# Designs tried in a protein design run: designed miniproteins, single chains, continued (5). Part 50

Each design is a single chain, and the fold is of that chain. pLDDT is the mean over its residues in the fold that is shown.

## One batch from the design tools (miniprotein)

Design m17826
Fold by ESMFold2-Fast:
Formats: sequence, C-alpha cells, structure tokens
Structure m17826 (fold): chain A 64 residues (1-64)
Amino acid sequence: SVEEAVKLINEAKQAYENGDIDTAIELYKKAVEILEELVARSPENILLQMLLDYVKGLLEKLEA
C-alpha cells in the first residue's frame, strides 16, 4: 500500500539521519518494490510515479 511505502521512506530517513546508511538503503529498496507495484497497477497516477522517481534517486546516491 501507499501507506506502507511512506512508512518505509520515513524509517529510511530516520536511519540515514542516525548514520545507519545500510539500513536506510534496505528500507528504501523495500519502498521502491512497493511503489513499482503500485505504479504498475495505476500508471496514470503521476504522484506515485514522482514518489518512485524520488526514492530511486535517493537510493542511487546512497549506493554510489
């Protein structure tokens, strides 16, 4: 669900702020999986696509 993805994003932000980068990466990856499924089911939902793109961008920076 969108609520589950948002919860994971918030938990990932907290992990990042606490310096736990590995946990932040894991939580963002889980959020991406949920958001990709939601976007596939509702491809017209631009807000979900924007959120997915945002989280993917964060994940790419953390894995660099």
Scores: mean pLDDT 84

Design m17827
Fold by ESMFold2-Fast:
Structure m17827 (fold): chain A 62 residues (1-62)
Amino acid sequence: MKVLAEAIEDYEAKNENELTLKKGDKVLILEIVDAENVLAKNLKTGEEGLVPKKVLEVLETL
């Protein structure tokens, strides 16, 4: 099940497996990896990577 979410703050990727986000970017959550992180796709850039759940707000379940 895919979930539409929005970045509520800027996030800078710390390594190649992480996703850089700007506040207001829409993302598609592809997978819940652990309690703190999800695998997401930035719909603005098309990039995929890990991002902390705390910087995202769920908008809609797709």
Scores: mean pLDDT 82

Design m17828
Fold by ESMFold2-Fast:
Structure m17828 (fold): chain A 74 residues (1-74)
Amino acid sequence: MLSEEQLEAEILAALGVMYLSLARKETDPQVRLELLRKAYELFEEAYKLSPDNETIQKLLEEVRRALEEAEREL
């Protein structure tokens, strides 16, 4: 059974995935960047609650890379 911290981390990660998915479909660079920033914040909080979760680690790496690319686009 998941601890309350692990469950909260999974909920935060799920919300982050929603924002990341929206960002990937967004064509406005400013809106895309805002969506990616929201995803990054959510994944960072999830990582702090569950630092051994490999899925969250990979999502954090993915959104960080997407943020770097989006910031260079602006």
Scores: mean pLDDT 83

Design m17829
Fold by ESMFold2-Fast:
Structure m17829 (fold): chain A 73 residues (1-73)
Amino acid sequence: LLARLREAGERLLAATAAGDEEAIRAALGEVQELLAELLASGDPALEAEALKLAAELDARLNALLGLEQPALE
């Protein structure tokens, strides 16, 4: 599941970079389903890793879209 979440996240990033709305929706759906399954697992270690991967994906998406705050020197 964690590996599948990473793969879905990479597909979402690639689709976002390409501006492919259909691929973005498909990949986002996969990320949401996999994240929900991991959070419903009842395993705190899997939940923690899933949340970490979700946060990393969110940060990478925000960077790609230019939504991050500018790095201050």
Scores: mean pLDDT 74

Design m17830
Fold by ESMFold2-Fast:
Structure m17830 (fold): chain A 61 residues (1-61)
Amino acid sequence: KEEAKNDIIAEATKMLLEGRPLEEVKKYVREQGKKAGFSEKETEEILKKALELAERLRRQR
């Protein structure tokens, strides 16, 4: 459960850093979150964390 959350965050972050469209990343996170049994709220929080990490990494580079 927690492992799945971290995996989704990591993958979404990579997609964002690669320059994939935000809409595509949102769809990916929602689909994977639903499959893993996360609520809509939890899935949104996963997406927010991925966006935050991607932004932080972009500023570090």
Scores: mean pLDDT 79

Design m17832
Fold by ESMFold2-Fast:
Structure m17832 (fold): chain A 82 residues (1-82)
Amino acid sequence: KKAYEEKAKEYIKKAEEYLEKARKSKDLEEKEKYLELAEEYLRKAREYAEKAGSKELLKKVVELEIELGVEQLELAVEKVLS
């Protein structure tokens, strides 16, 4: 259980880092790559949070999944305008 909690926290941190890099990037291709990496790490974080049975970690993952979704929608709109 503790090992799964540690892995979930590690992947949450990586997802947050890539999501922040995506927000700071003005290049659409670079932003897209960072959002794809954030999505991959959130998928891993979710898997380990579920295995850990941690409601707190799962809630954090879901909150970040929502933030990722907002950034993906904004990127899709920007691509139409470019």
Scores: mean pLDDT 87

Design m17833
Fold by ESMFold2-Fast:
Structure m17833 (fold): chain A 77 residues (1-77)
Amino acid sequence: SDMEQKEKEYFDRMGEAVARAGAAAQSVASGTDPDAALAQMRAERDRLLEIAKESSPELGEKARRAAEEIDAGIALL
């Protein structure tokens, strides 16, 4: 029960971090405050890596992959 609630919390936080990183990537692409948007993408990547350390191995792998995708996106900008 408590473990299931915690995993749902980490899953929701992962989804929120991915969504914020996506919005920041759009801001970089449009030239809207690109330095702040890049800093936000990096912050969301770091949040995903923290989720990966605290969550289950399965969710942690997904969070790490999402962080890697953000890093790849930053490298293309």
Scores: mean pLDDT 85

Design m17834
Fold by ESMFold2-Fast:
Structure m17834 (fold): chain A 88 residues (1-88)
Amino acid sequence: DKTEELNKKVQELHEKLKKDPNNLEVREELAKLIAEATYNGIIEAARKLAATIPDEEERQRLLEAVEKMAKEFAEIVYKEVLEKLENL
């Protein structure tokens, strides 16, 4: 599962940052992976929810709307996480 693999990688990078908080590369990689995990989690949840919707058009509209929102939200998460890591 890509979501579980991303979450594990986030944990590993978080531990590296705890040992070396000045590692900018690790901070950027951690922020990217948290954003990716957020995006993938939203999309996976939306797909499961969409499967319960009997109307195919409504199901498709939900998936399209959630994909757009998830991309925008993941970009916000990346920026916020990176900013917080820089202020450690």
Scores: mean pLDDT 79

Design m17835
Fold by ESMFold2-Fast:
Structure m17835 (fold): chain A 55 residues (1-55)
Amino acid sequence: SEEAKRKAEIDRGNAELMRQAGDRLEAKYGPAATPAAQAIRDGAEKVEASAKELE
């Protein structure tokens, strides 16, 4: 559906922004931020997987 396509596009965009946020967090605070950055990246992966299910 058109709604599913729109949601998939938004979710992919959000996943990319989440990855960038995780990378920036780790770059700014170093290894101490790695667990938090990884949690954000894991969340991004789940959002992207959901977007792929929508086709």
Scores: mean pLDDT 84

Design m17836
Fold by ESMFold2-Fast:
Structure m17836 (fold): chain A 69 residues (1-69)
Amino acid sequence: MEEELQRLIEEARAIAPEEFEELVEILKELGVSEEDAEELAALVIVTLHEQGVDVSEGVEIMKKSLEES
């Protein structure tokens, strides 16, 4: 499980490093643990990329939703 999570994080950083770090910081500010924040941010970025969605736009929408919470 740790190896799968590490690969997911590495893939997300390769796809959108700035968006990944921004999501992690926002999730941590909302009270999510660093480990869970990294997992959630990586899953979001990788999923958007695999679905052919614009990662930058998708992440920006997610950031606005999380910050309004």
Scores: mean pLDDT 77

Design m17837
Fold by ESMFold2-Fast:
Structure m17837 (fold): chain A 50 residues (1-50)
Amino acid sequence: GTRAERIRDAIIAAVLASPTAMPTDQEIGDAVGVSGVTVRRVRAASSVPA
């Protein structure tokens, strides 16, 4: 898949791996190796129908 798809899947996986704590965009970005801004943009894009 695209880089954005991989980041989206990593966000979902990180949330599922931490059921007792909602990871922030910064925490997910650090785990995936991207900035929190990139994670936030991918979340926003994934929530908007094309």
Scores: mean pLDDT 66

Design m17838
Fold by ESMFold2-Fast:
Structure m17838 (fold): chain A 61 residues (1-61)
Amino acid sequence: MIVTVKLKDGTEIQVRVSRPVTKDKITVEELINLGLVGDDAVTLLKHAKPEDELEVISTEP
């Protein structure tokens, strides 16, 4: 699925996830553990730490 997440600084990032996201808030580490596709984990970690909480704005199948 495609998930749009918002970082604490207001930056929005789209990532592709192998498993469904059902929470409205998720940590970077939890999101990576759900299986980010390609280099999305590397891209996310350039902008956030594993312990940082992300707001889930939208999900697409």
Scores: mean pLDDT 80

Design m17839
Fold by ESMFold2-Fast:
Structure m17839 (fold): chain A 50 residues (1-50)
Amino acid sequence: SALEAAKEAVLKLIPIAVKDPAKQEEYRARVEAARSVEEARAIGAEIVAS
């Protein structure tokens, strides 16, 4: 599904963009809890901006 694809893309971005292991775990939990493509993309944008 589009939601699963968006979540997978953001999950793959986390270890590349986020260096702190505690923050990686926090972002992973947020992405897994995302209920829409827009929510998953918003988390991804926040990761890139951080």
Scores: mean pLDDT 83

Design m17840
Fold by ESMFold2-Fast:
Structure m17840 (fold): chain A 67 residues (1-67)
Amino acid sequence: MIKLSPEQANTIGRFTKEIGKPLKDLTEEELRELAKRTGLSVEQVRELQELAKKLGDDTKAIVSLVL
């Protein structure tokens, strides 16, 4: 299971706001860009997207992964 730094969490929140889409609706190209901006692997960003789909809320998904 991935863990996020506070900086990574903030970057993810800003990215979804800039794009105007929730995590669950991001395309493969947008997930690759998010991985590049956060330093996470594309696989880790897909795990985050799956968690957001399961919880139905980006903020809950992100916050649950921050230590």
Scores: mean pLDDT 84

Design m17841
Fold by ESMFold2-Fast:
Structure m17841 (fold): chain A 80 residues (1-80)
Amino acid sequence: SAEAEAALKEAEEALDKARAALAAGRYEEALEAAVKALEAARKALELAEGDLLLKAIGLVIDAFGLLIEAARKLGRPPPG
């Protein structure tokens, strides 16, 4: 669906921003971008079917991983 594709695109863009910020040592920006990526990926997961569902699952895993890494770099406890 168009809504699922839009959510996937939003998640991918936020994930790219999170990776770039993390690589640059901008951990606060990386955390904010990872949170946005996770929210968009979760929305995509709710809306997606078939191949898009597998892509959404991958984005959720990637976003959560970056979120934990950025949080740890800031000395914040990981969510859970």
Scores: mean pLDDT 84

Design m17842
Fold by ESMFold2-Fast:
Structure m17842 (fold): chain A 114 residues (1-114)
Amino acid sequence: MPYTVIASLTARVPREAGDAVYEAAQKAADEIAKRLPRVTRVIVSREVDGDEATITVTFVALAASKEEAERLGKELREQMENIVAPAVQDAARAAGAEATLSLEVRIGKPLEPE
């Protein structure tokens, strides 16, 4: 069974900037997914709580080995830092706000015994 690589970028912005940041995140995520054929799923979510919006971009990729999973995790981190994070921050600033960003990459164990 493949290793699962999950890479997530979370952006917290004022509610007023949430729509612009969500749209920028979706466009950036689609661009990355087109370039990385091992990405099997892309999820862009938006949650509004009071005066804050939280936008999360999650990539799910499958790797045949632990070494490939670690390589994919590094590649996804670089794509998020170089493409998603700047796009999100630029959209937030265009709306008169700043985004607080957090980035996580996790490698899951194979789900089935081989």
Scores: mean pLDDT 82

Design m17843
Fold by ESMFold2-Fast:
Formats: sequence, C-alpha cells, structure tokens
Structure m17843 (fold): chain A 81 residues (1-81)
Amino acid sequence: LEEAIEEAKSLPYSEAVARMVGEVIRAIGLELDGSPEAAESLAVAGAIAAAIGDNEAARRMAEELERLGANEEAAKVRELI
C-alpha cells in the first residue's frame, strides 16, 4: 500500500486515476476467477483513491473489501482516509 501511495503521488492526476481504475478492473477479474489476490488489487485501488484525495472512492473500495471478507485490507484503506 505504501508503494502504491508514493507512486500515485508522483504521477499526474489523470495517470493516477487510470491506475486506480486498472486495479479495480483487475480486482473484478480476479474475483470472477475466485482468486484471493482480488482483495489485494482492490486495496491498492483504495490506497490510490485516498492518495489523490478521492475519499469517497476509497471508502467505497473499503466497503467492497469488507463484502469480500478482507476486513484487514479494508481497515488499512480506512486508515488512509
């Protein structure tokens, strides 16, 4: 998560948004495949959202992590808000 935050802060806003969306799309694909990595990808998306100041998107990603049972990853994202 720290690495994702640092990278997002170093990118232009449009590129940070594109990366966040990419991680959400990846998480959806991984969830459809039943992969436990889906939660990790969604947590990275939430961290990027928080880093760019989109606290509403970060909060929604934390809620989705809780739905997936990834309560620890959800708590990490909520800590960033």
Scores: mean pLDDT 81

Design m17844
Fold by ESMFold2-Fast:
Structure m17844 (fold): chain A 72 residues (1-72)
Amino acid sequence: MSEEEIEELTQKIRDWAVERLKAAGVPDEEAERFANAIAKTVRDLLEKGYSPEEAVAAAERAVDAILDVHKA
């Protein structure tokens, strides 16, 4: 995977995460903070040679965990 492909996928996952969190009622500033942390994790995984599918799955699990806590 090229550096450009890693950046593109990371940005797409970041945008997906922020929209998903905001749609679920997470405050905008907090949703953006979580999405940035998830994007950093995705980038780190891809740079370490994990597959795009594994990186996406990790992002999905992170969003689910955040939403589970937010539901109280």
Scores: mean pLDDT 82

Design m17845
Fold by ESMFold2-Fast:
Structure m17845 (fold): chain A 75 residues (1-75)
Amino acid sequence: MVEELRERAEELEERARKLYEEKKYEEAAELVREATRVAVELLRALGASEEELEALRERGEGLAEELLKLAEEAK
């Protein structure tokens, strides 16, 4: 289970990076949010504190918002 969550997070991150390279920022932002949710589940399973999980969610949302800003600038 934990290994599957790690692999899923890595796949989502790689896909998001490829979308970023293709300038598909809105789709990249969606994948970043999904990868963040998977990473939160992974760290929770590994015993991370709620504070650490909240910090991870906030960092992921910040990155997604930056990508959405790039998408808006590209319009």
Scores: mean pLDDT 81

Design m17846
Fold by ESMFold2-Fast:
Structure m17846 (fold): chain A 71 residues (1-71)
Amino acid sequence: SPEVEALVREAREARARGDYLKAGELYEEAAKLADKSKQPGLLILGAEAYEQAGEPEKAEELRKKAKELIK
């Protein structure tokens, strides 16, 4: 979807400039709007960004959501 594609692009741009917190937020929003098949991957990307931002609690929440979706 165009909205998911835009959020993923913005997340990649945020990550490229070192804005890991914003990248995590954008990947998380993209996951909410994405097809089920794409959600786990986007949640993992968001979790990685949150870890880089120093937000381990947020990262773990997204990893748990991704794990539930692939079971």
Scores: mean pLDDT 88

Design m17847
Fold by ESMFold2-Fast:
Structure m17847 (fold): chain A 60 residues (1-60)
Amino acid sequence: MFTLSVEFPSRELAEKVAKEIREKYPQFEVKVEGTTVTITSDEPVETFIGVVLRAIGESL
């Protein structure tokens, strides 16, 4: 099990990224706390780090 927490400059951006991850990768547990998105998965760290970076890029 791996957990990654990413802090965004705004709550709106954090919610957009969380929505993209939930839509494309429903197997990941995604929690939004203010400007922080926490992702929990049994997948390797590289897998969901790539997902987070891609979601950020697509949200900008």
Scores: mean pLDDT 72

Design m17848
Fold by ESMFold2-Fast:
Structure m17848 (fold): chain A 66 residues (1-66)
Amino acid sequence: KAEEYVKKGREYLNKGDYDKAIEYFQKAIEIDPKNAEAYRLLGFAYRMKGDIETAKKYAEKAKELE
């Protein structure tokens, strides 16, 4: 389920593995395209990688879904 992928993504965020975190959050939104939490966490992970433009797009999408 989408929730399991969000959980795994958070585990990788805590380890500083932003690439793995992004992979799991992307899997979560493939299953549940309205998962605002997964989009918010994608935005956070991209910001931590320094990809501010991509981070902003995902953060805006998360706001639309709230």
Scores: mean pLDDT 85

Design m17849
Fold by ESMFold2-Fast:
Structure m17849 (fold): chain A 99 residues (1-99)
Amino acid sequence: VEKLAKGVQALEEGKYEEAIKYFKEAIKEDPENAEAWNNLGVALYKLGKYEEAKEAFEKAIKLDPENSRAWYNLAKALEKLGKYEEAKKYKEKAEKAAK
């Protein structure tokens, strides 16, 4: 997917606001693309938008519950939001999904 690929390139270059725009366009074209939702969450997390990142990771997990990276990323966002017990549970879920 062209928009997803452009978003990933922008993310790798540290252009987080540009990455968010491309991932939102990818989601508009395919709302069930779990990878686009996970990558949107990563870009939002890098900008310190932890609540929005949490929501994007939750959507990615709902679409692909076996995505260990999305579970781990959700846990990191929850730690930034001060939800340490919830973060611990999702880290354990990420470890199980990675098997």
Scores: mean pLDDT 85

Design m17850
Fold by ESMFold2-Fast:
Structure m17850 (fold): chain A 99 residues (1-99)
Amino acid sequence: SVEEKALELVKEARELVDKADQAIRDGNYDEAIKLAVEAVKKLNEAGRLAEQIEDPELRHRIGVELTAIKLRLVGMAEEVSLTDPEKAEALRKAIEDAM
């Protein structure tokens, strides 16, 4: 169903963000940027599918999850800025360009 596919994409995006967080902790900023971009692409697809969901409560719950994951991605750029301001800017731009 559209609902199952949207929820699966949200789950995949969350898992990619968790991997990006780990890559940042490991100092692997290029991998973190790649994973963050993949997460944004999953969020965009989940958002498109959410528009097709007739249940307003489920659509709202998915919207809340999408917003929460986007806020995590923004927070990652701030975390990277403490050690590598140039990589933080690259991460920020990559996230914005993919959104």
Scores: mean pLDDT 88

Design m17851
Fold by ESMFold2-Fast:
Structure m17851 (fold): chain A 55 residues (1-55)
Amino acid sequence: SLADLRAEATRAVAALREAAAEADRTGWSPEAMQRFAAALREAQRLHERLRAAEA
């Protein structure tokens, strides 16, 4: 549902913020950069799906 998709998008954004904070704390180690990139891709994917669902 749209509500479920919004909830997933909210969780993805929270995960992205956590990954960014962890990357800052670790000086952007390769592992932290990979986690951040994965979280960013997931957040972008869900935002695209949410935008399409509301069209």
Scores: mean pLDDT 84

Design m17852
Fold by ESMFold2-Fast:
Structure m17852 (fold): chain A 61 residues (1-61)
Amino acid sequence: STAEKIRELAEQIVERARKEGRTLSFDEAVRLARELAEKNGYDLTDEQIELAARQAIIELE
């Protein structure tokens, strides 16, 4: 489902940020979300990509 794709995308963003030992700005998280969506073959809207980025930022706070 779309909700599952958004959740998995957020989890992948969190995992990469933690692995790199860095914090992400919202713009950085959105850019990374787009890259990961493309690699995973996820067909998501800009709003859905931004939602995944926001979820990742909240998890990292």
Scores: mean pLDDT 83

Design m17853
Fold by ESMFold2-Fast:
Structure m17853 (fold): chain A 110 residues (1-110)
Amino acid sequence: SEKEKVIETLEKVRELLQQALELSKQGKIEEALKLVEEARELLEKAIKETKDEELKEKLDYLREKLEYVIEQVRKRIEAQVDTEELQNYLSEQLETLIKEIDTLIEYVKQ
């Protein structure tokens, strides 16, 4: 079903963001960012395959948040911000996004 496919995608996105969080905590910002970009691409694909308008809107909201985090991290890298500041920013954003994904998974299961 569409709901089952969306849950599978959200669980995979969550796994990628959890791996990105662990890399971010280690100061491996570029490696963490690559996983966030992979998560964004999976979410983009799921949005295109989703027909339910409310669910599509919720998925698109998460996609926009992932895009925003990627852009903010890239801007900070270009500004030559310290690795510790990048690590703190990215880790905080990823923790928030993981919680939002967990909430959406529970919503879709109902």
Scores: mean pLDDT 89

Design m17855
Fold by ESMFold2-Fast:
Structure m17855 (fold): chain A 70 residues (1-70)
Amino acid sequence: MSVEEKIKELLKELKEYMKKLGVPEELIEEIVKSFEEWMKELIESGEYTDEEIIELAEKRVEIAKEILEE
């Protein structure tokens, strides 16, 4: 599976989680866009392997979920 496919899967998971918590769709779109921009920068930097990028993305999703839990 490509890095792009994994990122798409993680973003879908994050969107569903935020929807379940009742986060406004506008905020969900902004968060997803910020995540995509961050991932693009990591990929374009060439400093990280595909595996490292996926691990960083998974950790960021986990942290975001924890922050959204009140």
Scores: mean pLDDT 78

Design m17856
Fold by ESMFold2-Fast:
Structure m17856 (fold): chain A 78 residues (1-78)
Amino acid sequence: KIEELIKLLEKAIEYAKKGDTEEAIKKLEEAKKVAEELPEMSALLVNALEGAIYYAKKGDLEKAIEAVENALKEAKKL
């Protein structure tokens, strides 16, 4: 399940860097659902994912990518 979360976050970064905002948001929302099911879920991870989704929907892909990279860093610690 942690591997699934990491894969979704990496795909979200990939789509955001390509400018595919719709697919990036979809992968981030899927990642948030997976993160909420993890026993080791961190409040920092959930907050980073919520921030990434917020910025992506607002069109601020630079801040969205930064938030996803922070979420990925936290997920890799689990």
Scores: mean pLDDT 78

Design m17857
Fold by ESMFold2-Fast:
Structure m17857 (fold): chain A 60 residues (1-60)
Amino acid sequence: SSAGEQIARRLFELSRYLSNSELGKEVGRLAREYGLDGERLRELIEKGNYDEAFELLRRG
């Protein structure tokens, strides 16, 4: 989806500058702004499970 694509792009960009905790919080916030459930996404990023986070952003 376009929303998931936008969030995935931002995740890539911010991952160079933010800790996993900060990154998860920011990406979870963005997901909620696009009407997606950001809680699971935040948890995956905070744990460093980026592959699963990107899969959720693509389709769930």
Scores: mean pLDDT 80

Design m17858
Fold by ESMFold2-Fast:
Structure m17858 (fold): chain A 67 residues (1-67)
Amino acid sequence: SEATKRGLEALIEAAERGDSEAAAGLARLLGKYGLISPEEADRLVEAAERGDTEEAARLARELLKTY
């Protein structure tokens, strides 16, 4: 969906800035509203909360290819 793509793009931008808190928050919102699966959201949150913004961006880019 367009909303999922925009949300993932915003998450990638936050992660590329090194903004772990924004990336984790966006992942939680995407999961809460069913725009990505709960499992996908949990993986993004875990990467961002570890401060691994490179991994969060990588995972979000892979999800974008699917949606």
Scores: mean pLDDT 88

Design m17859
Fold by ESMFold2-Fast:
Structure m17859 (fold): chain A 120 residues (1-120)
Amino acid sequence: GPSATESGGGTFPEGGSATLTSSFSGFDFSSSSVMWVRESKETGAVGVAGISASGTKVSYAEEVKGRFTISVDFANSTAYLNMSNLKKEDTGTYYSLALGYDEKNGAVGVAGEGTQVTVV
């Protein structure tokens, strides 16, 4: 069935950088929208960055604008979140959500298990 697998988490210094990657499979990703969501004890689940199908519209949470960049490689069914100038408040588990297509059910949401980012 549809799946997503996030990677690239770890422990990073404040002011450092990281790249998170999500690999998607089991559905038509070529027309999908993607969102990165951070979950932490302090803030709960918050949307961090989003990109529409075909990459035509991009949005960011105000606190990450200028620091984070979302991108998608539709040919390889991969999404990226490039994170720069990391702050302690960026600590959390990062999930990728894709809205794609499945002929049996129509539009389907796909989420992975997440990747943990710790800023020290």
Scores: mean pLDDT 84

Design m17860
Fold by ESMFold2-Fast:
Structure m17860 (fold): chain A 79 residues (1-79)
Amino acid sequence: LEEEKKKLEEEIERLEKEIEELEERLKELKKELEEAKKDESEEGKERVKELEEEIFRIEVEIGLLRIELGVLELILKKL
């Protein structure tokens, strides 16, 4: 039981770190998106689209990891 708690705590810590890394990356991409929006050229519009797609993918990934984290925290609370 205590070994199970330690394993869950380790998994929770890993997920929290992964989420933090993704949130930092998302922050950088949002800065790049704001800069790219200033470029009204064909190339600038394509860059905006690429950045928006990458931002969306990362936001979905963060959402899924947060759901997983929540489930693990609930399991840990019941142990």
Scores: mean pLDDT 84

Design m17861
Fold by ESMFold2-Fast:
Structure m17861 (fold): chain A 90 residues (1-90)
Amino acid sequence: DLLEEAEELLREAERALEEGDTERALELLEEALELAERLLREGRTEEAREVAERVRELALRLMEVDPSLLLRAIGLVLRAIGIEFDAELA
């Protein structure tokens, strides 16, 4: 199930951030966001929004933990906001 996969990726991303593995966290957040985009395409708009909101929160934390990843992290934040907006309008 796409939602279960996204939730597991988000849990792994949180653990990676806690461990200071910021590159791992970024990769996991990118994968979770791709699943949110797939959920949105399947009409699972509430679930897509919830996953995107969580990606945005974790990407903002990633920027504070590792400023060297700022550009990639802001890219995730912007993509997540786009999914949240599309889900709200659906």
Scores: mean pLDDT 86

Design m17862
Fold by ESMFold2-Fast:
Structure m17862 (fold): chain A 100 residues (1-100)
Amino acid sequence: SARELAEEAIRLAEEALRLATDPAAIAAARAALAAAEQVLEHLDELSEEVARRAAEDALAGAEAALEAARTGDVTTAVAGALLGIGASILVQLATGKPAR
């Protein structure tokens, strides 16, 4: 479910933040965390399809952030950040509310 994907994204993003020392990995983890929290906050307002897509992108972003935190790979961190940012934008556009 979108809730389960978003909850897993939060767990992985929080782990990435504990491990990350590089600014890029920290930014990716924060983007994924914010996106997953927005999915959970607005779950009742989102269609099932939009919630699932945003949660899947937040999870992929969190996984990339965690890998970047472990490896120091800036390309992986940038990809993760873009996924998290994109998920947040999707939630904002679908709800008409600004990101928190």
Scores: mean pLDDT 86

